Designed miniproteins, single chains. Designs and how they scored, part 35

Each design is a single chain, and the fold is of that chain. pLDDT is the mean over its residues in the fold that is shown.

## One batch from the design tools (miniprotein)

Design m1196
Fold by ESMFold2-Fast:
Order: sequence, then structure tokens, then C-alpha cells
Structure m1196 (fold): chain A 67 residues (1-67)
Amino acid sequence: SIEEIAKRIAELFKSDSPYRDEALKEIVKKVKDFDKLIEALRNYKGMTKEEQDELVEKIKKIREELE
């Protein structure tokens, strides 16, 4: 589900993995409904509002770089 994808993205964003940015790009490439993903990230209660906003901007930049 899109909510599970959003959770995985949030967990990756909060991780210290050296492969975090690569993994985020691969997930963003596979997402068909980007607007639903952004909405799910903004509503993900496992992050502060500031973390949600930072993550949303990062994900939008990744998508722009893939186009």
C-alpha cells in the first residue's frame, strides 16, 4: 500500500545507512501515484512536522532529478 511505502521511506530517511539516498531514489522511481505518496508522507505520525516537511522536499527533489 502507499502507506507502507511512505513508512519505508520515512524509516530510510531517519536511518544512518550509506545506501539511504540510493534506496530512496529506487522507491521514488517505482511510485506511480506521486501525489498520494506526498499526502501519505505528510500524514505519517512517526515523524515531527519539521521532519515531514524536510522529507517531502527531499522526495520532490529526487523526483525532479529523475525526470
Scores: mean pLDDT 81

Design m1197
Fold by ESMFold2-Fast:
Structure m1197 (fold): chain A 100 residues (1-100)
Amino acid sequence: MSRAFGAARAAAKLAEIGDSEGAAGAARALGVLMARGSVEEAIEAVRYLGELLKEAKKVTPETVRAMEDALVAALERNPAMAPAAEEARRVFAEVAREKE
């Protein structure tokens, strides 16, 4: 599994234990890693993180939003990552809806 997928697991675990600041920081680090790779791998990492967050029992909508904002901001530094940033907004909106 790539470094991006490992970073996604770390971000999801921090979110699950209630470390909102740590989860947002890990999401930002994931976004930086994704921005250095392919758009296709970035989209896969976003979808994988979304699945992990949907399965996590103790993730708040506020934590999901903080993670989205951090990840998207990091991705938007690379204009080529626009499709991955759009997919992130879509996936995180679905996760937040399921956590309401």
Scores: mean pLDDT 84

Design m1198
Fold by ESMFold2-Fast:
Structure m1198 (fold): chain A 91 residues (1-91)
Amino acid sequence: SIKQQLADEYLVKAAEAVKAENVDLAKEYIAQALNLAKGDSELLHSVAAQLIQILKEAPPLVKEQLQPFLVQQLKALDPELAEHVSKVLSD
């Protein structure tokens, strides 16, 4: 779908911003990808899984800033998914 393609583009840009240690830009792209997944459970779970991978590979200080942001964004969309993501990223 067009939404899935756009979400993937934002996730690529988020990963690039994470590698560049640009936390503010990464937050913007994460928010854009999650907003596209709003009301689409399958897309939301796919986006969350890709964001987990991006954050697991992130520099420690970037991960420390982005993890609370991602969890807070997900709590507004799917509280159970937010708890799962929080646990996975804390391991």
Scores: mean pLDDT 89

Design m1199
Fold by ESMFold2-Fast:
Structure m1199 (fold): chain A 74 residues (1-74)
Amino acid sequence: GSMEKDAQQLIKKGEELDKRARQLEAEGQALIATGDPEKEEQGRQLLLEGGVLRGLAGIYYGVANILLRRAQEQ
């Protein structure tokens, strides 16, 4: 139904945010692994940014799950 389609769109947006978060996490971990204090600080900032995007993805997934649950009750 329409709620299922809306949920699929929200899931896709969440997946895009998760993909970006994983990229930032990988880059951040690589910078931290250098042992250079300046690069380690940059890496920690990227990990924080990735965490924010992961949180946003979770919100999209949460709303999608509410829509899917509501569709199942019909």
Scores: mean pLDDT 88

Design m1200
Fold by ESMFold2-Fast:
Structure m1200 (fold): chain A 58 residues (1-58)
Amino acid sequence: SLDELVEENRELIRQLEDLGFDPNVIDSLRAALDLLVKRNDVEGLQALNEFMKSLIAK
């Protein structure tokens, strides 16, 4: 669901923050998430999700 996708994106941002990503990058990701939620942009939320997962994957 949309709400589950939004929560997963919030959790991924928290994980990136915990990994020590630059606060300016974290703020930009939060702003992007907020914008995509306001637009109800499911495709954009999915793309952001995949992007953040690619940063975490080792």
Scores: mean pLDDT 87

Design m1201
Fold by ESMFold2-Fast:
Structure m1201 (fold): chain A 87 residues (1-87)
Amino acid sequence: MEAERKKVEEELKKLLKEQLEAQKNNRTDEAVEERLEKLLKEHPEVVEEFIKKAMAEGDKVAEELAGRPDMATRERMLEALEAAIEA
């Protein structure tokens, strides 16, 4: 589990960075969003832990995601973020 959790956290970090980069470049990276949605569905606890750490550091990635209009992945990320704050 440890190796799996670490890889999931690294993948999440990369995907969140790429989503932020896509938004900065006025691009929609649907592949990144689909991978984020799948990762969130398969490993919600790891996603919540990662988001909680991001919140403590400054939470800029979560704020960028909240600004996006599209729903499926973003809405789930925001729900996970809110759950992590309440947990």
Scores: mean pLDDT 59

Design m1202
Fold by ESMFold2-Fast:
Structure m1202 (fold): chain A 82 residues (1-82)
Amino acid sequence: SRAELEARLAALDAELAAARAAIKAGDVSDALLARVDAVIDEASALEKEAIARKDFALAREAMILTAEAVLLRLSILLERKE
C-alpha cells in the first residue's frame, strides 16, 4: 500500500539520521557501514516500486534519500583514512 511505502521511507530517513549521529560520535565501524549500505539498497528498491506505481513524488523522495545515504557512506570511508 502507499501508506506502507510512506512508512518505509520514514523509517529509512530515521535510520539515516541515526547513522549521521553515530558518525559524528566517531563510529566508523563495519557495522555502521553495513547499516548505511542496507539503507541504500532499501531506498533504491522503494524508488523502483514507487516508479512502477507512477508515484513520482515518492520516487523523488526515495532518490534523494539514496543520494544522501551514498554521501554518508563516502563520509565513513573518508573518516577511516584519518
Scores: mean pLDDT 87

Design m1203
Fold by ESMFold2-Fast:
Structure m1203 (fold): chain A 83 residues (1-83)
Amino acid sequence: GTVDPEVFELEVDIALAEIQYAVGKLAAERTGNEKLKELVDKASEYIDKAREALRQGNLEEARKYIEKAKSYIDEAKKVFEEE
């Protein structure tokens, strides 16, 4: 195979974050919660940055961006739980 295990792990993490973003976006649209929408939109920005960094072969940068995206997703979950 031509895929580095680290690249595979990053692609899995990014894909999971994209699924969580899609669910969070639906929750934000359903509830009209502006804070939830803000956090979900920020997560999307960092998911896109992680994908671009991975595409360029910058694994360290991709990891930093995906961890930031996960942080916003976790904050969004907390906001949703407080509703």
Scores: mean pLDDT 85

Design m1204
Fold by ESMFold2-Fast:
Structure m1204 (fold): chain A 80 residues (1-80)
Amino acid sequence: SDVRDGYIKFLQDNIDYGQRLRKKAQSLGNDEAVRLADEAIRLYQRAIELIDTDPDEAQRLDREGRRLLRQAQKLVEQAE
C-alpha cells in the first residue's frame, strides 16, 4: 500500500540520517553518540522487519529510534 511504502521510506530515511550522524560522531571522537546512532539504526531496521507482523512494536521501535537519534544529534552539536 502507498501508506506502508511511505512508512518504510520514512524509516529508511531515518536509517540514512543515522548513518550520516554516526560518521560525523566518529570523526569528532564522540563514542557515546556513535553508540546511540548505531542503536537507533538497529531499532529502525527491526521496525521495518515488523511492519507487517507487529505494527504496534514497529511504531514503538520507531519512537525509541527517534529519541536515540535526537540524543546523538545533541551530543554531536555539543562536540562541534
Scores: mean pLDDT 90

Design m1205
Fold by ESMFold2-Fast:
Structure m1205 (fold): chain A 60 residues (1-60)
Amino acid sequence: SRSEALEARQRALEEAALRAVEEGRVDAFIEKEGMSRRQVLALANAARQRKAMEEAKKNK
């Protein structure tokens, strides 16, 4: 479905933003995606939250 494709795209963007923050490459991410630093930090935070939830779901 279209909603699934949009969600996957959003998750990929959030993960990319988190990696950019962790690697100190926020400026490069801003240039590539054309968004503000505030937006990048918000995406990175969303990715961090999602990653924690996925780890919790992976419990064995």
Scores: mean pLDDT 79

Design m1206
Fold by ESMFold2-Fast:
Structure m1206 (fold): chain A 69 residues (1-69)
Amino acid sequence: GKEAGEKGARAGDGGGAAGAAGGNTVSMQRGIEASKLGKEAAEKGDAEKGEEAYKLGMQARDEGLRAAS
């Protein structure tokens, strides 16, 4: 639900600054995958897919922060 969107936005904020500077494609790819899985989880009511989407969002954030380090 909305929590997954908030996590994605937070990952975007952290990774966005690094992405703007260096163009972190991997971080963007992970964020897109997380968004897609989050939509599928919401449509199907699949908690397991929702958890996977959340994990991918966290990975996207981590990749963005690593680029900024």
Scores: mean pLDDT 62

Design m1207
Fold by ESMFold2-Fast:
Structure m1207 (fold): chain A 68 residues (1-68)
Amino acid sequence: AAELLAQGEALKKEGEDLLAQTTKEAKERNWTEYTKGNMIAEGQAKYQSLNDQAAALEEKGRALAAAA
């Protein structure tokens, strides 16, 4: 259970790190919302898949931990 939660958090963190780095660069370069959106959208498509899987694992792990 704790392991599943940790795995979910790790996957989510990887996605967040990618978005945070891209967002920070775009923000510091004073990019438009359009340009920022393109950069983030490409990274977010990959991270969203991982994030959805992480959320599912976390929810299942949480339910199992609560039951056990």
Scores: mean pLDDT 69

Design m1208
Fold by ESMFold2-Fast:
Structure m1208 (fold): chain A 85 residues (1-85)
Amino acid sequence: SLAEEVKRVAEKVEKLADEAIRLASTGTPEQLDEADTLVALALIYVANAKLAVERDPNPSQEAIEYLKKAEEAVDRAVAAVDAAR
């Protein structure tokens, strides 16, 4: 289902975001470059999930909630990486 697909994306994005935040908090220039790569990948996953939800005429509340969770995770990672540079 769409909800199951968006849930898998949210779980993947949270893992990418957590690692990017870790790299940003203790990072060298090389670790910050790695964090940027993880954030870029997370943004691609979120963008694709958002398009899938927007194309569904009746997305479940569960799908919407998982998408929001993924968006919040990537926003935290972006803020952490930006603050570290």
Scores: mean pLDDT 87

Design m1209
Fold by ESMFold2-Fast:
Structure m1209 (fold): chain A 64 residues (1-64)
Amino acid sequence: SAKPGQKVQVTLPDGTVLPGVVLSAGVPAIVAVESEDPAKRALALAGSVDTAAGKAVAAAVREG
């Protein structure tokens, strides 16, 4: 599993790949994603959210 500071790629259900850095591998998993969308650039939360993006972030942290 990915550790804090590790670079990961988050593949969204629509096939979009977002590069990011793991900030926390706990619950929720937190990744700072690099995107032109300000909402995506801040961070992505996983584990406790039911969004497709949140689930994708959780998967990226588990697979790294």
Scores: mean pLDDT 61

Design m1210
Fold by ESMFold2-Fast:
Structure m1210 (fold): chain A 100 residues (1-100)
Amino acid sequence: MSELKKKIEQALKKVDEIEKLLDIFPSPYTAQYAARKLAEMAKEMAKELEKYKADPSVIKQFKELAKKAEKLANSDITDQQYEELKKLIEEFKKLLEKLK
């Protein structure tokens, strides 16, 4: 209950930090770093949600988001992939807000 809410708030702060980093330093290196951090956060959230017996569809969404972010982290990050990363960040935020 309160522990899960605190983890959601922490994840929202971390994703806001990586989004700001991307806005300040919009480079392929920064994008790869952001994608890697997004993948790590999505994986951790999926694990926490499984622990609290959350909706399986929501858990699956975090796992799929983690896979997409991991793929981007291992890519050269073209303009199209940078757009994909921005969309994944927004999807992650929306999923976290929905859990509140």
Scores: mean pLDDT 82

Design m1211
Fold by ESMFold2-Fast:
Structure m1211 (fold): chain A 79 residues (1-79)
Amino acid sequence: GRLEELRARYSREPDKVAAMRALREEVLRLAGVSEEEAALLERGRARLAAGEELAPEELERLRAIAERVEAEVARLRAE
């Protein structure tokens, strides 16, 4: 699938940390996620993991972004 092709492309990179970051950035771009939205997802996930309670509107925004990413990843996996 396309996700496997993306992973194969970045697997040839000698800097594995840079390769993983570049792959993540490309997947987020394909999902239509901005750098701002990606930062919100990361901070929201960290806050939830720490046991913090998020406002309902923040949870809804994070859910909408996560659903877009999941749908695009599923599409890339199927193709």
Scores: mean pLDDT 74

Design m1212
Fold by ESMFold2-Fast:
Structure m1212 (fold): chain A 72 residues (1-72)
Amino acid sequence: SETKKAVAEKIIKELPKQAEELAKLVGQEKAAEYLRLAGEYYAEKLKPVDEELAEKVKKAFEEKAEELLKKA
């Protein structure tokens, strides 16, 4: 559905800010772990709707998780 795609795109757009806020609460390493799990979860839910968007979401979360780990 178009609504699920729009929500996914918004999640990607908000990801940098939310990731930094999460890292402040739980630390870089735990934030990175949570982001990887969240990325996999969202990708699995989006795959039946839009496989390309699912891959994009997973990659965005993985890249942000890697960035947080470099700061740890």
Scores: mean pLDDT 80

Design m1213
Fold by ESMFold2-Fast:
Structure m1213 (fold): chain A 73 residues (1-73)
Amino acid sequence: STLDLLLENLQRLKVPAADIQAFTTAYESGDDLELQIQSGVFAIYASVHKVLSKDPEEVELASTVLDLLNKLE
């Protein structure tokens, strides 16, 4: 699923497990405010990695995270 792919790519980008768990809990509980906040934080994190990283693999992971966040509804 889109959610499963997003969570796997966030782990590969080294997002802390606690933040991934908070996002998953918000998604399952319907906490729209927390979900919006966490999605925004992940988007900023991925955007920074995409712009500043010189590692093509990290840039691709960051681009994938941004794409998956946009597809998650």
Scores: mean pLDDT 81

Design m1214
Fold by ESMFold2-Fast:
Structure m1214 (fold): chain A 103 residues (1-103)
Amino acid sequence: MELSEEARRIADEVYREAREKGLTPQQAADLAVERAKEAGLSVEEIVQALTYLADRLAAEHRDDPAAVRAINQATFEAIRKVAEEAGNEDLVKQADAGLAATR
């Protein structure tokens, strides 16, 4: 999936704020969704922002599988909520599969 410039910008801003404020993975994911919705991003672009943010956070915790799992779990939970709100059943199923893989 090609990352939109706006999705990347929002993810980069949330990543910086998460580090500065010590946000949990869940708080960072929720903040990214809120800011992306405020910016008028599509469901596809919100998913792009969430996955890019998760990749950046996970890169800092490469030697900590538990931290990477928590980041991925929070990300898929956020994607699932966005998909459910949008009525996108296929994306809900994809997010559920991702959550199962992180357990």
Scores: mean pLDDT 83

Design m1215
Fold by ESMFold2-Fast:
Structure m1215 (fold): chain A 68 residues (1-68)
Amino acid sequence: MVKITLPGDADLSEVEALVKKYGGKILKVERRGGTLTVYAEIPDDKREEFKKAVEKLGGTAEEAEPDS
């Protein structure tokens, strides 16, 4: 799965649209202080493109744990 970190004022709907566009599924969403954290399952063949798209939103994406 992928852990997405964005500024707390980031639009969650844009993150949801990206996850759906890449065929993924949102597993968990957390807003804490100045940070929005989203955990999503993204198909392996789309992870690199998804990470680049998240960076364009001003965030970062990293692998959290292997999930099948």
Scores: mean pLDDT 78

Design m1216
Fold by ESMFold2-Fast:
Structure m1216 (fold): chain A 81 residues (1-81)
Amino acid sequence: MKLSPEEAELLLRLLRHEVAVAVAWARQHAPDDLAAEFERALRGLLDEFERLVREGRLTTEHVQAIGRRMRELWERVEAEV
């Protein structure tokens, strides 16, 4: 299902906040190299999400897929802390 522009913008703001919090946490608790890798991976997902929002192509399936990838990245970092 396609998301409205208003829903997409709200989700983008929430994702930006979540990424900022996750990166800050990793910088405090994870080894520097792992924190840097985690930040690059999360920023890549955020950039993909921002592109889809700007192009008006964001779907519920994209949100679910990006959410799953973020969860997998988080679980990997948590296992190393």
Scores: mean pLDDT 83

Design m1217
Fold by ESMFold2-Fast:
Structure m1217 (fold): chain A 86 residues (1-86)
Amino acid sequence: NPELEEALARLVAALLANDEEAALEALRRIGEILSEKGDLDLLKWFRSLLTLEAAKEFFRSFGVPEEQQEALAERFIALLKKFIES
């Protein structure tokens, strides 16, 4: 899904820039796309990113440098938990 890939790329860019507002906006957009499509497999895949190892692999797939992958994965998981609880 090109629209989902674009939203995910914006999320990665926001996390790299330490821009929480932009990251939350990207997460909202991702949520809209997942809700509109009703794709259970896509939603299960997204939930799988809540583990440190899966999040690191996700950032690697977006070309994030190896030395930044763990820090971004930890920040992503923390931000997503805040987003879900808000």
Scores: mean pLDDT 76

Design m1218
Fold by ESMFold2-Fast:
Structure m1218 (fold): chain A 113 residues (1-113)
Amino acid sequence: MIEVEFAGRYDPATDRFVGVALVRDADGNLLPMKVKVEAETEDGKKVTIEGEVTSLEDAQRLADELAKLKNIKKLKVTVEFADGTVFTGEATSNEDFSRLLRELVERAFELAG
């Protein structure tokens, strides 16, 4: 059985949950991942946030950086897992964001077994 943990916060100003999903293997070990988030704001600014997640503290730091992003028009997320598997997704709405999060969780479950 795998375990999925979320590190993040709800932002009432934007009505969004901003966070990072952590995946643990059957032995309870955190699966290392590299996360790259490319965000475009409504005023045309492009922001790139990159981080390696090997601990809960790494995940919380990345979630805090993501939570600072406001007025996001488009978001592209790339996650590289320790086995070299890459997940890429894009979101331009709250519905797309929810879909992207679900796809990431489903992919993490497939990698864990």
Scores: mean pLDDT 64

Design m1219
Fold by ESMFold2-Fast:
Structure m1219 (fold): chain A 81 residues (1-81)
Amino acid sequence: LADSILNLGDQLAAIAEQKGAEEAAKVAEAAARFYRSRGNDEMAEAAEEMAKTAREKKDSEPKEAAEAIRETGREQARKVE
């Protein structure tokens, strides 16, 4: 589970760097809905927090937004260890 959360964070951070924080937020929101619909509440919560971070960083530099998303992923991964 922790590794899955870290992998999601890395994927969303790459999207933020390449396409911007708003696109990363949309992808994270879609992932959260998918995981919630499958009963995977831990992955859904992690994706929701990453989406929130991406939304907050929409006007930040791409690298800063990506780093913030990765940090949110690390925080969420620690909760499931």
Scores: mean pLDDT 83

Design m1220
Fold by ESMFold2-Fast:
Structure m1220 (fold): chain A 88 residues (1-88)
Amino acid sequence: MEEKYLETLTKITKDEEVAKKIFEKIKESARKAADEKDVAAQEKAVDEAVKEVEEIAKENGIELSEEEKNDIRKIVIGMVAEAQEEKE
């Protein structure tokens, strides 16, 4: 799954280094979200991860479309789910 996430991010950013930076940020945020036992706190962590990614994209001159933001949110949610499965 990691390769698939990086491929998607690279297509969105059109820059492999920016994609890797975003991926590491998502990975860090997903780990924190997976540690949350409160659903509201976990949802907030997911929302914050998407906002952080959007900020990194803007800093690198990339404007994300609604579809691209949705793809990023799906990656974050998928990584949170995988981190939770590893803990169970």
Scores: mean pLDDT 78

Design m1221
Fold by ESMFold2-Fast:
Structure m1221 (fold): chain A 108 residues (1-108)
Amino acid sequence: GSVDEEDVLAIGKASASPEELKAAIYAALSPEERAIMRRVETELPAAIVAAAEAGLGEAQLDAMEEALARERAELAGVDSPALREWLLAQLDRLEAALAEARAILAAK
């Protein structure tokens, strides 16, 4: 099943730690929603860090921007409005980080 706003709020109230809250949220998600959340929260940030450590260039920035655009499209598969808005906020943060990286690259 999908996560609704009441489920997210109930999980937040019941969890004693950020790790317990995250685990409870993941357990409440569908397999599709869980895959999207994992990519947005873990895989995409890790890929951006790895690209930066490898010497970030235009090709890596373009590839990351395309990956973010694909994830934004996949948010249509997220039934919970609260989860969708939270994932959109995470994508917006990653897009801002890429824009900053591109500005740094352009200044060199």
Scores: mean pLDDT 70

Design m1222
Fold by ESMFold2-Fast:
Structure m1222 (fold): chain A 88 residues (1-88)
Amino acid sequence: AAEEAAKAALEAGLEAVRSAGKEGLPRAVAAAILGAGAAFMASLGQDLEAGELALQAGELALRSGGDEKAKEAAKKAIEAGKKAIEAA
């Protein structure tokens, strides 16, 4: 759960950075950083913290704009993050 959420969050952040315009780029970069943080926390067995960071990353990625692929990745990160928090 936490590892899946972290993976989804990192993918969402990277897709947001790839496709975000100038206005959305700071949020996209923040999403990528939080996604990397989620992966780090999951690697330490900090499942709740990983889920919380993944949820935040997904929400920032969604608000960064970008294309439909980036939006779908962000939605997957949000749902995976919620599931990881519930499982912790």
Scores: mean pLDDT 83

Design m1223
Fold by ESMFold2-Fast:
Structure m1223 (fold): chain A 94 residues (1-94)
Amino acid sequence: MLTEEQKKIINEAAKKVMEIALNEGKLSPAEAFRIAFFVYYTLKDILEKNYSKEEAEKAIEDLAETIRQVFPKLSDEVIEKIKEVVKEAYEKML
């Protein structure tokens, strides 16, 4: 079960990722929402399944690889920015 503070952090991260995907990635709203969905559930799983730091880092790397495969039009720079947002959100919840 997530705390209200954790929910706020995860939702803010998902919103930031959606803005990056729309404005810098130039993705459609539906594609940007799909990336936000992946981010939300990755962070939720890390917390609810009590992932170790190593498991969390692997989950974030797997997320970046999934985004690269599903959205081949995204530059590595945009994927790196999305990864940084997810990593920052994770660190704020430690």
Scores: mean pLDDT 86

Design m1224
Fold by ESMFold2-Fast:
Structure m1224 (fold): chain A 75 residues (1-75)
Amino acid sequence: SKLSNGTLEFINNFTAPDGTSFSGASAADIRAHFGNAAALRTQALAYIRANYNPDADDSILDQLANDIVDEIFGA
């Protein structure tokens, strides 16, 4: 209930490298799947770079991935 709209949209559209979809998943489901924030951050950044804006600066995409991961695992 405390997730931003951006984080909810990420979860709804994100597909893990193994093909796992998280459409309708909770933050708890994502935490259970990845185990730790660093693992999710690596996959989230890869997904964002591939699907959001490939021409954006790495620093902007890194910050977006970090903000999403911080909300899912707690600040």
Scores: mean pLDDT 77

Design m1225
Fold by ESMFold2-Fast:
Structure m1225 (fold): chain A 79 residues (1-79)
Amino acid sequence: MELLRERLIERLQELGLSREQAETAVDVLVENEYSSDEERIAALQERAGLSEEQARAAVELWVELEREVAKLRALGLLP
């Protein structure tokens, strides 16, 4: 979890987010793991102060990261 969290924080900072915003965004995404994309976007805007564009990008990065981790676990490359 911690390594993936830091990787996502770094990616979000590349989008122009502060570290504080990126950390809050990760927490919001984890809390809303089973929510719709629209609900996650709204929560990111409300709690992390992201624009709609930044919130959409954050959701997309989260989905990509989870998909890649699942692939690596299926291949036995990650625990």
Scores: mean pLDDT 78

Design m1226
Fold by ESMFold2-Fast:
Structure m1226 (fold): chain A 87 residues (1-87)
Amino acid sequence: SIKDKALEFIEKVLEIVKDLPEETLKKIEELARQTKEKIEQAKSDEEILNIVDEFLKRVAIVMSESLSDEELLKKVKEIREVYEELK
């Protein structure tokens, strides 16, 4: 189901970012927790996809605050690859 794919996607994002600085990782883990709760309560595939899109926007902002341009580009590319699997 799209819900199972969305939850798997969030876990893959957490795996991609696990090597980031502790403060950055903690913020992304909290976003992931909140996003999983929203997905659990979602009533449509469209709502789930909108929740995932909002999660990605917030993760990108958090990463941009602490990473170099090179590190950010690498992480964005890895996340994009797993996001394409969600479609």
Scores: mean pLDDT 86

Design m1227
Fold by ESMFold2-Fast:
Structure m1227 (fold): chain A 96 residues (1-96)
Amino acid sequence: MIRATFKITGSASGEGAKALQAFLDSAKSPVEIVEQNERLTVLEGEFASKQEAIDAANAAAKAAEDAGGKALVVVEELTDEHLVISISVSGPTSSG
């Protein structure tokens, strides 16, 4: 099994809240909220595959973008069995 640590920044915003909810709805494995504050939510879970963890992160990013924000997903492999996935959510900026 693959241990995955997810770091969602901006989760307290409207777009970030949508991202967090979509993540929880799409995750095929149970995840625990380890840390949560106004800027960051950290979740951990054990997944059957790396792709399953990445799919959950991508669903969160899509939800943020569908809400009018931007999302950046960065996958870091600490070991063959441990992933850290960062999801950075930012609000829409209208310029020009």
Scores: mean pLDDT 78

Design m1228
Fold by ESMFold2-Fast:
Structure m1228 (fold): chain A 98 residues (1-98)
Amino acid sequence: SADAELLRALAAAEPDPRVAEIYRRMADLLEEYEPKLEELLKKGDYEEGQRLIIEMEERVLALHEELIAVLAEVDPELAAALQAELDARRAAIAAAKA
């Protein structure tokens, strides 16, 4: 995955070891889910594909929350803006699951 490769490159260049670890965990998550999603899409199993997308999105947002906590120490304005967007996305997922 180009996105996973980019995240690993970002981790290698990142001076903050906490941020570097979050980027590596994001790359690992993409590499776990992308082949499963591709297989389901090829089979036309859209219901299972939708469930897997929601599961992946929830795990991605958990990693973004960890990233925001680190950013709050160096750029609290950016961290606050990203937190508001994350909260809105979590609310949208909760509504989709209802």
Scores: mean pLDDT 84

Design m1229
Fold by ESMFold2-Fast:
Structure m1229 (fold): chain A 74 residues (1-74)
Amino acid sequence: GSVPFDPEAAEQAAKDAEGVVKRAEELIKKYGKDHPLVANLLTAAYILSVAALTLDPDNERARKVLEKARELGK
């Protein structure tokens, strides 16, 4: 494959993505969904979640974070 399987790196990326999504949720709660940083944070969480799933396609944390980022981005 083009990217090696690395479940430890995947879990770290998934945890980083989870933190970014939590920050986006805090901004939405305080300032609303139209805050300029919300789109940037959701994009960052999306990239990190996809990277995690590339390293470990079975990473449950990354799948949950990706789903949450997509829902918040609606």
Scores: mean pLDDT 84

